# Ledger of designs, part 87: designed miniproteins, single chains

Each design is a single chain, and the fold is of that chain. pLDDT is the mean over its residues in the fold that is shown.

## One batch from the design tools (miniprotein)

Design m3209
Fold by ESMFold2-Fast:
Structure m3209 (fold): chain A 81 residues (1-81)
Amino acid sequence: MTVDRERLEAEIAIALVRMVASISKLEVERAETEEEKRRRIEEGVRRIEETTEKLVGLLEDPAEQERVREEARRAIEELRK
C-alpha cells in the first residue's frame, strides 16, 4: 500500500479551502451591518477563489484539480447564502 502523493496533496488542498471558507463565514456572521456583510462575502469569495487557484496550480492530476475546484464551488455557494 502506497500513499498517492497527488491524492494526499489534493486532500490537504481541500482542507485548506474549507478552512478559508470557515474563517470567511465567521467574518460574515460577525458583520454588524448588511453592507459590511455583503463586503465580507465578496472578500471571502475572492479569498476562496485565490486559494483554490494557487492550490490547483500545485496539482498535476486533472481529476484531483477538479475535486478541489468542486469543493471551492460548494464553499462559495454556502458563503453566498
Scores: mean pLDDT 82

Design m3210
Fold by ESMFold2-Fast:
Structure m3210 (fold): chain A 69 residues (1-69)
Amino acid sequence: ELREIAEAIQELLKKLGEEVPSVEEIIEDALKYNILEAKAAAYLYLGKEEEAEKLLEEIKKEREARVKA
């Protein structure tokens, strides 16, 4: 979940030669912004297609529910 997303971000930053923040720092930033789309993108980066698809489906359903309500 959030920890796996944070680990994926750490791996990306390490590959780019950038400074790697702690898992806790990345999770705190993610919670502060509370962006579901960012979570879905991170799951896709991790190659967790099932989890990314599930999350994208939830986002679509939530948007549809808001329009119908």
Scores: mean pLDDT 64

Design m3211
Fold by ESMFold2-Fast:
Structure m3211 (fold): chain A 79 residues (1-79)
Amino acid sequence: LKEEIEKLEKEIKENKSAELLTKLGELYLKLKDYEKAIEYAKEALKLDPNNNRAKGILLEALEKLGKYEELFEFQKKLN
């Protein structure tokens, strides 16, 4: 898992894409590193605002951290 993250981070430096950022967000979510999952999901949404997978990662990570106020605010802004 950490090896996959390192590889994706290196790929993003060469070719920054919403798909790669979304994959990183998903991997950090699986690691229960919710802060980093949020960061990468937000970056993916900056490149592709209609990325439903990145939206899902962001919302789930916010819920897992108990940041319900931020969760409601971001859901409103992203939809």
Scores: mean pLDDT 77

Design m3212
Fold by ESMFold2-Fast:
Structure m3212 (fold): chain A 82 residues (1-82)
Amino acid sequence: SILQQLIDTINELMKEYGLSPDDPLDENILRELSKRIPDLTYSSSGPGSSTLVVTLESTGIEITLSRSDTIQQFIDRIQSLL
């Protein structure tokens, strides 16, 4: 499953960079995810936007996130789609 691959890749990134699930989901993490998972794209409404959308292009799945969301909250949203 692409969703399981996404969760596995997030866990790998957390181990590599010494991140905690409680850490904020920043654009550097999303940029790294998009490099490792070519199907993953992300967009924001621009500087100062409170919302961020992660898209899995092949499936059409969209996950809407807040700038205040943690890595764990992102994982929880992905798991809700499994």
Scores: mean pLDDT 82

Design m3213
Fold by ESMFold2-Fast:
Formats: structure tokens, C-alpha cells, sequence
Structure m3213 (fold): chain A 66 residues (1-66)
């Protein structure tokens, strides 16, 4: 269950930003971050790729840290 969600998040991050994204998600898991926070980071990266500004992406990432 949880392992499948982690695998999906790593794959999505890799598709968005390559190996760097996958490594970031793995580090967040090792640091004990909640899956919801990791999903928010991946979603923020997706929105940035779709044309959301860098400032808006950073604001979304900050919300994921809360």
C-alpha cells in the first residue's frame, strides 16, 4: 500500500525533473516526511512545468512543509 504510493511519487518526480527529482523524494522519505507533504512537492513541480511562476511554486512548497 504505502510502498506503492512511494513508488508512484518517485516515478512522477523522475518524469518531471529526472533523477534529481527521484532522489529528492527518496531523501524526503528518509527524513520521515509525510506522504501528503511529498505529494504537495510533486504537485508543485508539475504546476511549475505547466507554466506556474517560480514564486508561486515556492509558496506551494512552503505550504507542504507546514
Amino acid sequence: MREKEIEELIREAEELTGEKGAETVRRMIEAGKELEDIRAVVEAARLRKEGVSEEEREALLRLAEL
Scores: mean pLDDT 69

Design m3214
Fold by ESMFold2-Fast:
Structure m3214 (fold): chain A 66 residues (1-66)
Amino acid sequence: MEYRLRLSGSVESQVGIVLRLIGEPNAEIRRIGENEYLLTLSGSPEAQQALVEELRADPSVELEEL
């Protein structure tokens, strides 16, 4: 599944989220704008759902399914 990820908040918060996703073996992140990223998720549906729910729980994260 592909998502557009938009980050707001502090630079420290944004860096933390990007590093979290870079460390995820079933996630690929590509910068497409200043605070916008293309997120590609692979692996099991369970793992994908858990990561999406984790990201959506952060109020500085806006995640749009493509």
Scores: mean pLDDT 82

Design m3215
Fold by ESMFold2-Fast:
Structure m3215 (fold): chain A 62 residues (1-62)
Amino acid sequence: ASETLKEALERYKKGEISLEELKELLILALVQRGVSLEEAKEIVEKLTEKELIDLMEKLAAE
């Protein structure tokens, strides 16, 4: 999970993947941590791009 998130962040920063793909990966990472799918979707949809990147970097470091 963390290696996939690190790769996704690097690819996003290079413009290789979309923000929507990054959002999907964050939702999956939250679900793997015990967040419900519906709650994970609500969290991710409320995040700004900067907040989403910051959260993904934090989760990728785990």
Scores: mean pLDDT 80

Design m3216
Fold by ESMFold2-Fast:
Structure m3216 (fold): chain A 62 residues (1-62)
Amino acid sequence: SHMEKARKLAEEIVARNVELLRERGHVPSEEQIERAFELALKYVLEGKPAEASAEAADALLR
């Protein structure tokens, strides 16, 4: 379904940003990861994957 594809893409966006932060010595909390996923999913559903990645990256540092 459209929603399942959007969720998978949002998960991949968050996972990639988490990996990049781990390579830099930063481990995001589970709460930060959950918040990043919610934001990424919102923007993916709006057809804005670049904004989804940027917002997820920002959320993982807040």
Scores: mean pLDDT 87

Design m3217
Fold by ESMFold2-Fast:
Structure m3217 (fold): chain A 100 residues (1-100)
Amino acid sequence: GAAIAGLETVIDFLRKYSKNEEAIGILELGLAVAKTVKEVVPVSVLRLALEELEKVLEENPDIPVEEVIEALRGLLEAARAAGDEELAAEVEERLAEVEK
């Protein structure tokens, strides 16, 4: 579903720009579990994704805005599917800041 596709988009973005192989490995494991058992991605995994996205954006200000928006939208869909309204609101706020 949308949550799986959203997290895949975030992982692809982080693979391109992040040097944190451990964080990416944790996200890939969370994605694999969600795909296998058809369950929602754990909120802790999605929060790790947001933290790594924020670090990547701070270190790489020249990333194309379209790629940043796509990654944040992917994370937003995954957060909404997880039912974490607080995380979804945090991602929506970040998306609004990037779209300015």
Scores: mean pLDDT 79

Design m3218
Fold by ESMFold2-Fast:
Structure m3218 (fold): chain A 60 residues (1-60)
Amino acid sequence: GPKLAEVIEDYEAKKPDELSLEKGDLILILEEVDDEYVLGKNAKTGKEGLVPKSILEELK
């Protein structure tokens, strides 16, 4: 099934396809896009977009 991750740092989207995120937001990881980004869905807002892997911690 899809993995859950927590946002560990506030992030402001730099491109239209990226998500703006707050520390503590939960992201449903839909797909790994590359070594830097995942395609994620913000559980709070329902929005989908690219999220940098560096600001995420996968939940067990």
Scores: mean pLDDT 83

Design m3219
Fold by ESMFold2-Fast:
Structure m3219 (fold): chain A 70 residues (1-70)
Amino acid sequence: SSELRKKKLELIGRILSLIGEEFDLRLELERLEKEGGSKEKIEEIKEEIKRIEEEIKKLLKELEELDKLE
């Protein structure tokens, strides 16, 4: 249905946004590790990356469930 397609596109958009945030944080993490940034800042970014990855995983499961309804 068009409604199901709309929900899938919205989930895909959210997933792509989170992937972008995750990659930006990974680039910042690599820069800080290379330049000798603070250990506390490095750990903070690692925790944020982990949070985003768990959220992406959750949204991917929601997308898979919507695919089963089609």
Scores: mean pLDDT 86

Design m3220
Fold by ESMFold2-Fast:
Parts: sequence; structure tokens; C-alpha cells
Structure m3220 (fold): chain A 68 residues (1-68)
Amino acid sequence: SEEAIDEFAKELKELIEEMKKEGKSREEIKEEVLKKLQEFLAENKDFTDEEITELVDKVLEILNEILS
């Protein structure tokens, strides 16, 4: 659902900001984000292709904004 995507995006943003404060590299942050994305998709098997695309776009937007 859109609510699940929004909640996940919020959690990812908080995670990325935390890792950035800890001095984690851009590569380490990307690896953890990909791991979280895979875990989220494994738990939400009922997502449509459109919802998966929206989720991926949101993740890329968050990474671009926070790691800029």
C-alpha cells in the first residue's frame, strides 16, 4: 500500500541520516539501503509492479537528497 511505502521511506531516511552521523561511507549506506529494500519487498509480496516502481523511485530520491 502507499502507506507502507511512505512508512518505509521515512524509516530509510532516518537510517541514512543515522549512518551519515556515524561516519559511514556512501558505499556502506547504499549497501544497507539495498538490504532494507530487499527485506521490505520480501515481507510485502503482494506489491504490484507499479508500487515497486514507486518504492524504488522514492528510495533513489532519498539517497540523492541525503548523500548530495
Scores: mean pLDDT 78

Design m3221
Fold by ESMFold2-Fast:
Structure m3221 (fold): chain A 64 residues (1-64)
Amino acid sequence: LSPEATLSIRTAEAAATLDEESVIRIAEETAREEGLDPELGRKTARLLVALRAQGHDIRAEPLP
């Protein structure tokens, strides 16, 4: 998997069950582990949390 795919999968799993603060923390940590920009992690977390709040099923999202 690409680093971006790993970030998306882990962030989506967290966003399905955790609060926004925890999702952002996990996404930032995953981005750092994969050598990505932590800003990308934060942005991914906020996007997925927003989609969840709107009723979208984030677990079935297509990978980048």
Scores: mean pLDDT 74

Design m3222
Fold by ESMFold2-Fast:
Structure m3222 (fold): chain A 69 residues (1-69)
Amino acid sequence: MKPKHLKRATPTPPEGTTITPEQLAELQRRVDRVSEAAHKGSEKGKTPAEAARNAGLAALDELQRIRAE
């Protein structure tokens, strides 16, 4: 038989933790904000390496702003 070896890291929810729909929505909103900032940062790069660096810096800056709110 073919072994069913998933090996992919699928997000398995912890068996002791309950996540509310509101907390899920808040997490998604924060992820979207960081992704948007990273994407806009990458647009400022002239080379792929600079785009990646600018995206990383923009993501960190947005994370800092979210943390301050």
Scores: mean pLDDT 69

Design m3223
Fold by ESMFold2-Fast:
Structure m3223 (fold): chain A 85 residues (1-85)
Amino acid sequence: SAAELAAMEAELAARVGALHDEILARGEAAGVPLEQQAALANRLAEREAALLAEMREQGLSRAEFEARLDAALAALRAEADAVIA
């Protein structure tokens, strides 16, 4: 339903936003160059846009959405860890 899609879109934005804030704070504290921080932010935005498109076009179930979001966030965190740590 439109209400379920809106709820999933809000959850996507909130969880991606929280990871974005965490990654940027960690990168700043670790002295990661601004261009690398920008690259991490850009990859995060690209993956958010891709998942948003999948949700809108494919009509993902709640379970499929949660599995895809968890996997995407884990992958993004691993990418950030490789740069920051």
Scores: mean pLDDT 85

Design m3224
Fold by ESMFold2-Fast:
Structure m3224 (fold): chain A 93 residues (1-93)
Amino acid sequence: AEAGARGGELATLGGGAAAAGAKTLEGMLLGGAGAVAGAVGLTLAKKYGDGKAGGLAAVGGGKAAQEGGALGSERGLELGKRGLEAGKKGAAS
C-alpha cells in the first residue's frame, strides 16, 4: 500500500472521529480540517502516487486530527498519529 494514500485515509478517518467526538468548537474545527486535508492527500496520492504534495497534506491532516482528537476523541487522536506517520513516509519517498 502507498504510504501517502494510507496517511490520507487515516487522517480523514481520524479527523472525522475527532469532529464527531468533539466537546468544543475548536475540536470540531480541527477534526474537520484534518478530514479535509486527509481527503486531499488521499486524492493526490491515488491520482499522482506517493509524492511530497500528497504526503504533506496527509501530515497536515494527521496533525490536525491528532490535535482535535486530544480535545475529545481517543480514536481521532490515534488515527491522526498514524496518519501523520504514514504521511511522513509518503512525503519522504
Scores: mean pLDDT 76

Design m3226
Fold by ESMFold2-Fast:
Structure m3226 (fold): chain A 55 residues (1-55)
Amino acid sequence: SAEELEKLKEELNRLGVRALLQGHEELVARASELMKDPNPSIEEIKELIEELKKV
C-alpha cells in the first residue's frame, strides 16, 4: 500500500500543478493539504484525483 500511496501522490501532484496553472485555487489547496499529510486517506486522494481530472 505504500507503493500505491506513492503512485497516487505522484498523480495528485501532476494534476495539482495543472490545476494551479488553470487557477483552481480550492482544488490546489486540497491537493497541498493531502500532500502535506504523512498518512493521508487513500480514498480522499482518489476522490480529489477524480475531481482534478474533470477540470
Scores: mean pLDDT 83

Design m3227
Fold by ESMFold2-Fast:
Structure m3227 (fold): chain A 55 residues (1-55)
Amino acid sequence: KSREEIEKGLREAIELGEKTRNLVILRLALKDAEEIGFEELAKEAREKLERIQAE
């Protein structure tokens, strides 16, 4: 997959994780974003994960 396709997939995973309140999806998206270097997506995933955990 191209970098653009991976970025789109991560964005969709983060949105799905937030909508479904699924910590596993958000943790996986955060890990992938950090490994690839999508700093904005990693920040967004982390913020959503923390908000859901805080409830």
Scores: mean pLDDT 80

Design m3228
Fold by ESMFold2-Fast:
Structure m3228 (fold): chain A 97 residues (1-97)
Amino acid sequence: MLEEEVRRLEEELRERLAGLTDDAEKLRLVAEAIIEVMRLLAEAGADREELARTAERLARSAEERARELEAEGADPEVVEALREIAEEFRRLAEEFR
C-alpha cells in the first residue's frame, strides 16, 4: 500500500522537477512541501529504506535538471535552487537511514 504510494509520488515528483520553471522561489517551496509529505509518510509507517531510495532518486533528478539548464544558459538562480534542492533530498535520505 504505502510502497505503491511512494512509487507514484516519485514519478509525480520527477515530472514536476523535469518541468521547466523560471521561479527559483517556487521550486524551493515545492521541494519543501515534498520533503514534508515524505516525513509524514515515514511517520505513517512507510518503509524508511524505500523513502531514502526515493529521496536519493529525487536528488539525482534535481541535479541532472540543474546540469541540463546550466548547459542551456538558463537563469543561474534556478540552477542554484535545483542544486540546493538536490542537497536537501540527499540530507532527507540520510535522515531516513
Scores: mean pLDDT 77

Design m3229
Fold by ESMFold2-Fast:
Structure m3229 (fold): chain A 66 residues (1-66)
Amino acid sequence: MSPEQQRKLEEARKLLEEAYRAAKEGDTVKASELAQEAARLLMEAGVPPDEAAQLVTQAISKGQKE
């Protein structure tokens, strides 16, 4: 994996954590924005769209439940 792909994966992971926190706090707009950015970075890093969508949905759903 290239350093660029590695950086995008790390940034996507951080954005997913922030999306989870925003969802947990009830900030649905911020959670959606962070989730969209994370999905974009995941796909740019070579993660399939289906997998990226699952990771995003999981992070938001867990935040909203807890």
Scores: mean pLDDT 78

Design m3230
Fold by ESMFold2-Fast:
Structure m3230 (fold): chain A 55 residues (1-55)
Amino acid sequence: STSTITVVIDGQTLELRIPAMSADKYRELARVLQAAVKAGKSPEEIIAEVEATAA
């Protein structure tokens, strides 16, 4: 199964499709997302890193 998560970053809305996983893995995804945003990565790069972490 998958879940859709909506994230707003600097007024930009991103929708991510993430498979069901443990709370620890969700925290890891949140850290990856935060780090990518802080690094100034594009929405496409952010999505790719989050999806790679979720795999």
Scores: mean pLDDT 71

Design m3231
Fold by ESMFold2-Fast:
Structure m3231 (fold): chain A 71 residues (1-71)
Amino acid sequence: KDEEYVKLAEEYARKAEEAARNGDVITASAYVLGLAVILTVAKNDPTVSKEAIERIEELLARAQAAVDAAE
């Protein structure tokens, strides 16, 4: 289950960063929102490890920084 959340978060972070790099801030922001939802769901799942949550938080911060840098 940890692997599924981290894998999905990595995919969303990658797509957010790609969209931000290309100046598509709307698409990048949508993926950042999706990543925030993934983090919220993972944090509310007691079977998800602290390590997985920390990785998702890192990915969200990285994706948000990419969006912020796009302007």
Scores: mean pLDDT 83

Design m3232
Fold by ESMFold2-Fast:
Structure m3232 (fold): chain A 81 residues (1-81)
Amino acid sequence: AGELAARAREELRAAVPIIRSMDAEAQAEAGRQIAGQLRGLAERAEAAGDLETARLLREAAERAEAGDLEGAIRLLEEAAR
């Protein structure tokens, strides 16, 4: 398991340089959108019985929403293993 987290990690890593080139307001909106996607993945992990991956995905969502994209990536790396 962890395939959802691994994919999200790769997508976010690719997006970070683009997001960081945006205005602060656009960066905040991108963080909120990423957080929503990660929460959706957490719900899917929880439905599959993977509570640990779900927890890490929710923590990554909170980090992304706060603008800590690098922190979100670290949590996704842990979830993917």
Scores: mean pLDDT 83

Design m3233
Fold by ESMFold2-Fast:
Parts: C-alpha cells; structure tokens; sequence
Structure m3233 (fold): chain A 80 residues (1-80)
C-alpha cells in the first residue's frame, strides 16, 4: 500500500540519517555541519509527510510527524 511504502521510505531515511549523524560526530563535525544534516533529512521527511496528507492518510502523516520530532530531538541531544 502507499502507507506501507511511505513508512518503508521513512524507516530507510531515519536509518541513513542516524548513520550520517554518527559519522559526523565521529569526525568531530561542526555544529553548522550537523544543522545542515538536520535540514536535509527534515526536508525529506516533510516531503513524505506532505505525500501522506495529500492522500488523506492522517494516521501515516502522524507517524511521519513523530519521526520528524524524534529526528530533531536526536540532533538537539548531539549538539548539547
């Protein structure tokens, strides 16, 4: 289903985000580089969320919104 496809894309996106965040932290990346990573992945999650909303799938949109909140929290923790 479209919902399953969007969830699978979001799962892959979050996994890629975490791998890149870990690599940046290991490399001693600047806060600016970490914020650039946040903006890129947040924009991609937002695109998936807009797809769910366009389809009228409120449940999938809510799940995607929660994943975006978790992504921001992970970046905030990394920058603390």
Amino acid sequence: SRAAELRARADALVADFRAELEALLAAGASPEEIEALRRRYAAELDALLREALAAGDEATALELARRAVALHAEVDAALA
Scores: mean pLDDT 89

Design m3234
Fold by ESMFold2-Fast:
Structure m3234 (fold): chain A 56 residues (1-56)
Amino acid sequence: EEEKVIEYLMTELGLSEEAAREIVESAKEFGWTPEETLEIARAAVAQGAATRAEQA
């Protein structure tokens, strides 16, 4: 189940294996559901893309 979330983060969001594992570890520490974990990861990626566009 954790491996499935890691694979999804890497494939869907283009995150590195290290970044995906860090997100999953944070989810375990905070008791986030898989749905919450994916929502947080998507928000972070979108925020990063917006910041990059502002600097371009």
Scores: mean pLDDT 72

Design m3235
Fold by ESMFold2-Fast:
Structure m3235 (fold): chain A 86 residues (1-86)
Amino acid sequence: MIEEIEKKKEEVEARADAVAARGTPEQAARARSVKEMAKFSAESAINLIKEGHKEVGETLGKSAYDLSTARLAALERAVAAAQAAA
């Protein structure tokens, strides 16, 4: 549903902002890229659902969330490893 897609988008944005605040400039740039892609994909998925393409919109929303969370998890691990090594 639209509310779930919006909530998941907010989760991804918050996680990306946390990486950007704690990571290197390169990691921050990657996190911002994930945030912008997650925002665009969520808006596209919501628009598809509103236009009556519910199955396509829900599939896009899920795939975008899964991809964004995988990319953020990798960045979060890299930031944690760098901080532990310092």
Scores: mean pLDDT 84

Design m3236
Fold by ESMFold2-Fast:
Structure m3236 (fold): chain A 98 residues (1-98)
Amino acid sequence: SPADEFAERVIAILEAAAREVRESHPALAAALEAVIERVRELRERGASPLEILAAVMGALHAILRAHADDPAARAAALRVGGEVAEAYQATVDALAAA
């Protein structure tokens, strides 16, 4: 389904971000991996793309608050947030075309 495809794209985005920071910022990588686990839980519960988007954006905001003095956290949150927003727009466009 478009919702499952969106969840898979979000997981891939988060996995790529976690891998990039894992050696230099292990606490940030662990926080991103916790968001992956949350997205998987939401997918299993049949959550909508909007619910998944809201959960990811909320988690990124929490990461930014917890890591307020870390420029790597800001860079990761901006990149993940942007890529997830683009994936969400593609999902909305696909649903509108169906």
Scores: mean pLDDT 87

Design m3237
Fold by ESMFold2-Fast:
Structure m3237 (fold): chain A 77 residues (1-77)
Amino acid sequence: MAEEYAQLGEQYRAQGNYTEAAKHYVLAAGEYEREGNLLKAAEYYEKASEAYEQAGNLDKAATYRKASEGLRRQAEG
């Protein structure tokens, strides 16, 4: 369930494990996207982007920021 991945992501972030936090935020976003909740999916891709920035993985951070922006635009269309 999306909330379970989101909660696990927050737990990893609290531990300073930003790479695992980002992975779990991506899983949460994917679940919300499957449910058709595009705004929540965008929110968690943004959290994944921020976590990858903290981890120093700027390429993945940019990838998930673009995913978040695309989903927000789709939700408004």
Scores: mean pLDDT 87

Design m3238
Fold by ESMFold2-Fast:
Structure m3238 (fold): chain A 82 residues (1-82)
Amino acid sequence: LPSAEEAIEKAEEANEKAEEALKAGDYEKAIEYGQKGVEYAMQALKTAETIEEITRAIGLALRGIGLAAEAALKAGKKPPPA
């Protein structure tokens, strides 16, 4: 598995892509990237050694969930589980 820092960076990139897809009206991609952001954030939690890394990973997971949920609602689809 990648280091916590690498997983955090990937979660940030995935969430940024989710925001771009959401802004473009591509709700399917926004959901997919938001879910990827959550997956990378969960990987970061498994390798996190500091409270700062844990806090960042949790924040990124919540961001990814929020982006995927917003996209799902705008698409008229069921939002992903929290």
Scores: mean pLDDT 81

Design m3239
Fold by ESMFold2-Fast:
Structure m3239 (fold): chain A 69 residues (1-69)
Amino acid sequence: MEELNRRIGELGLRVEQLRAAGAPKEKIDEASRLIEEAMRALYDEGDVTKARELINKAEEVIREAEAEL
């Protein structure tokens, strides 16, 4: 629980940094959607496995966006 909460927060901050740096809107929107889905899975559904999978996908998208800067 705590690990996933921390990772979601860190990913949110990275998305804001990418937005400020002018990263591609499509990548920012994709990462934001995955983070929202992860939060829903974790907090509304209680599905830790699904939340972790969505967090991993968001991390991949964020890494791709960072590489394009």
Scores: mean pLDDT 84

Design m3240
Fold by ESMFold2-Fast:
Structure m3240 (fold): chain A 55 residues (1-55)
Amino acid sequence: SLEEKRRQLEETIEEILRGYREVMEKSSDLSEEEMEKDLERLRDSLREEADKVLS
């Protein structure tokens, strides 16, 4: 149960990151490197929030 919920949250996080990346590519003047850093920070933040919900 907990492992299944964690997997679902991880899948949701990746879906959010995909959508965010698409928006950044269309509307942002960020370099590829800067975009990658922002996505990594967002992923870390979302995983931290997921851990709080599951803990």
Scores: mean pLDDT 79

Design m3241
Fold by ESMFold2-Fast:
Structure m3241 (fold): chain A 75 residues (1-75)
Amino acid sequence: MFEERIREAVEEVKEAASELPKEEAEKVKKEADEALKEALELIKKGEVSGEEAVEGFRAQAEATRKAAEAYKKAA
């Protein structure tokens, strides 16, 4: 079940990124997809826990939301 929760957390990152300018949003979304693939691989190998991956992506989503808000105020 951790794979579904990790994917949900990555979707939160992508949703937050959608508030960024188009070019920045595309870059963040690509990086999030790559990080998801890497995290799932590490979890399968037992090198990272699913809980750690979920927390990491949620923290990234919050950071992305703050960045988007800063862009919105600047433009």
Scores: mean pLDDT 80

Design m3242
Fold by ESMFold2-Fast:
Structure m3242 (fold): chain A 110 residues (1-110)
Amino acid sequence: MEEERKELLEKARELVQKAAIYVSQGKYDEAIKLAEEALKIISTLPEDDPEARRVRAQALMVLGLAYLKKGDYEKAVEYFEQAARDAEASGDPVLAAQARYLMEKAKEKL
């Protein structure tokens, strides 16, 4: 249902926004859990949904940032690579560029 899709998408966006705030507060494990919950919701929506794709990119960016701050550079690189691809596919070149920049910074730590 269109209403069900909108409700799920809104819930996922709220989770990503809260996760990003938790990253800024140093609550990395809490941020990871919320971002993973958002990805689980997004996975129930059509893969070609541009709004779902954008929220997925944002959730992956939060995961990358959280792992980067925790010193898990290998996971950070993987999440930033996926975030860049999804951001590009959703028409968000600024987010894609940010993800690629952070991926390069994480690689410097390996």
Scores: mean pLDDT 88

Design m3243
Fold by ESMFold2-Fast:
Structure m3243 (fold): chain A 70 residues (1-70)
Amino acid sequence: AKTLEELAEELYKRYKEVLSNPKPTREQLRELFRLREQVVMELMEEYGWSLEEASTYVEDLLRKAEEEVK
């Protein structure tokens, strides 16, 4: 089982890879969606965060990845 930190790092890395790829595959996009959902669920189930708090965390993480790829 992956820790929250490992899931968040993998989501961040894969999102940067997708952003740097001019033609990402549907499989890469599906995996990105699964990782996002896993991070949200882990925050809610293990840490007791609300859906809004967990979603905001993921959105902030993805925004930082976008800023780093610029």
Scores: mean pLDDT 81

Design m3244
Fold by ESMFold2-Fast:
Structure m3244 (fold): chain A 62 residues (1-62)
Amino acid sequence: MEREQHESASEAAKKANAEKKPQVGSVTNSRDGEVHTLELFPKVMDADGNPTIPTRFLGTEE
């Protein structure tokens, strides 16, 4: 369980696919240790027929 932080991006992606609606998750940028908040969408097929999980950048903690 995340303490006041959003769940990890991986868990948010799983939840988005299960619930068929966008979920918010966080990732830590290995470059500077910043926590980025992402909106993760249910899995869709791209133009080439490959499964893709769309993401949208919502912001950085701070």
Scores: mean pLDDT 68

Design m3245
Fold by ESMFold2-Fast:
Structure m3245 (fold): chain A 60 residues (1-60)
Amino acid sequence: SVEEAVQRYKEDPEGFERELVRAILEGDVETARLYLEAMQKAGLITPEQAERNLKLIEKE
């Protein structure tokens, strides 16, 4: 869930970032979307930034 992803970021930011990058590189759109939404909920990125990144991932 988004809440679980937010908690993961707070406990292990580097591991979270690695998993997000991996999801993007592997084309795991669902995991990447979940992590970007979690970052938005945590206040790390703006809603506009989250939507912009999602559009880039959904390209294809």
Scores: mean pLDDT 75

Design m3246
Fold by ESMFold2-Fast:
Structure m3246 (fold): chain A 71 residues (1-71)
Amino acid sequence: MIEEEVERAEKIAEELTKDLSPEARQYAVDMARALARAFARIEGRPLTDEEVERLAKMGVELGLLVYEVDQ
């Protein structure tokens, strides 16, 4: 279920950003969740753990970039 991939991406993003501010973490987590959901929908299949980890890492990077631009 897409929700399982999204929850795994969220947990990975939260772990990667645990020492950041709550506001920065929210941007990172939201982006990680959005990427995991979008890719799961595009693929039409459950994502592998490696795919979820890559998407979570990309989501963190993109989310933090958006956070910096918004501030």
Scores: mean pLDDT 82

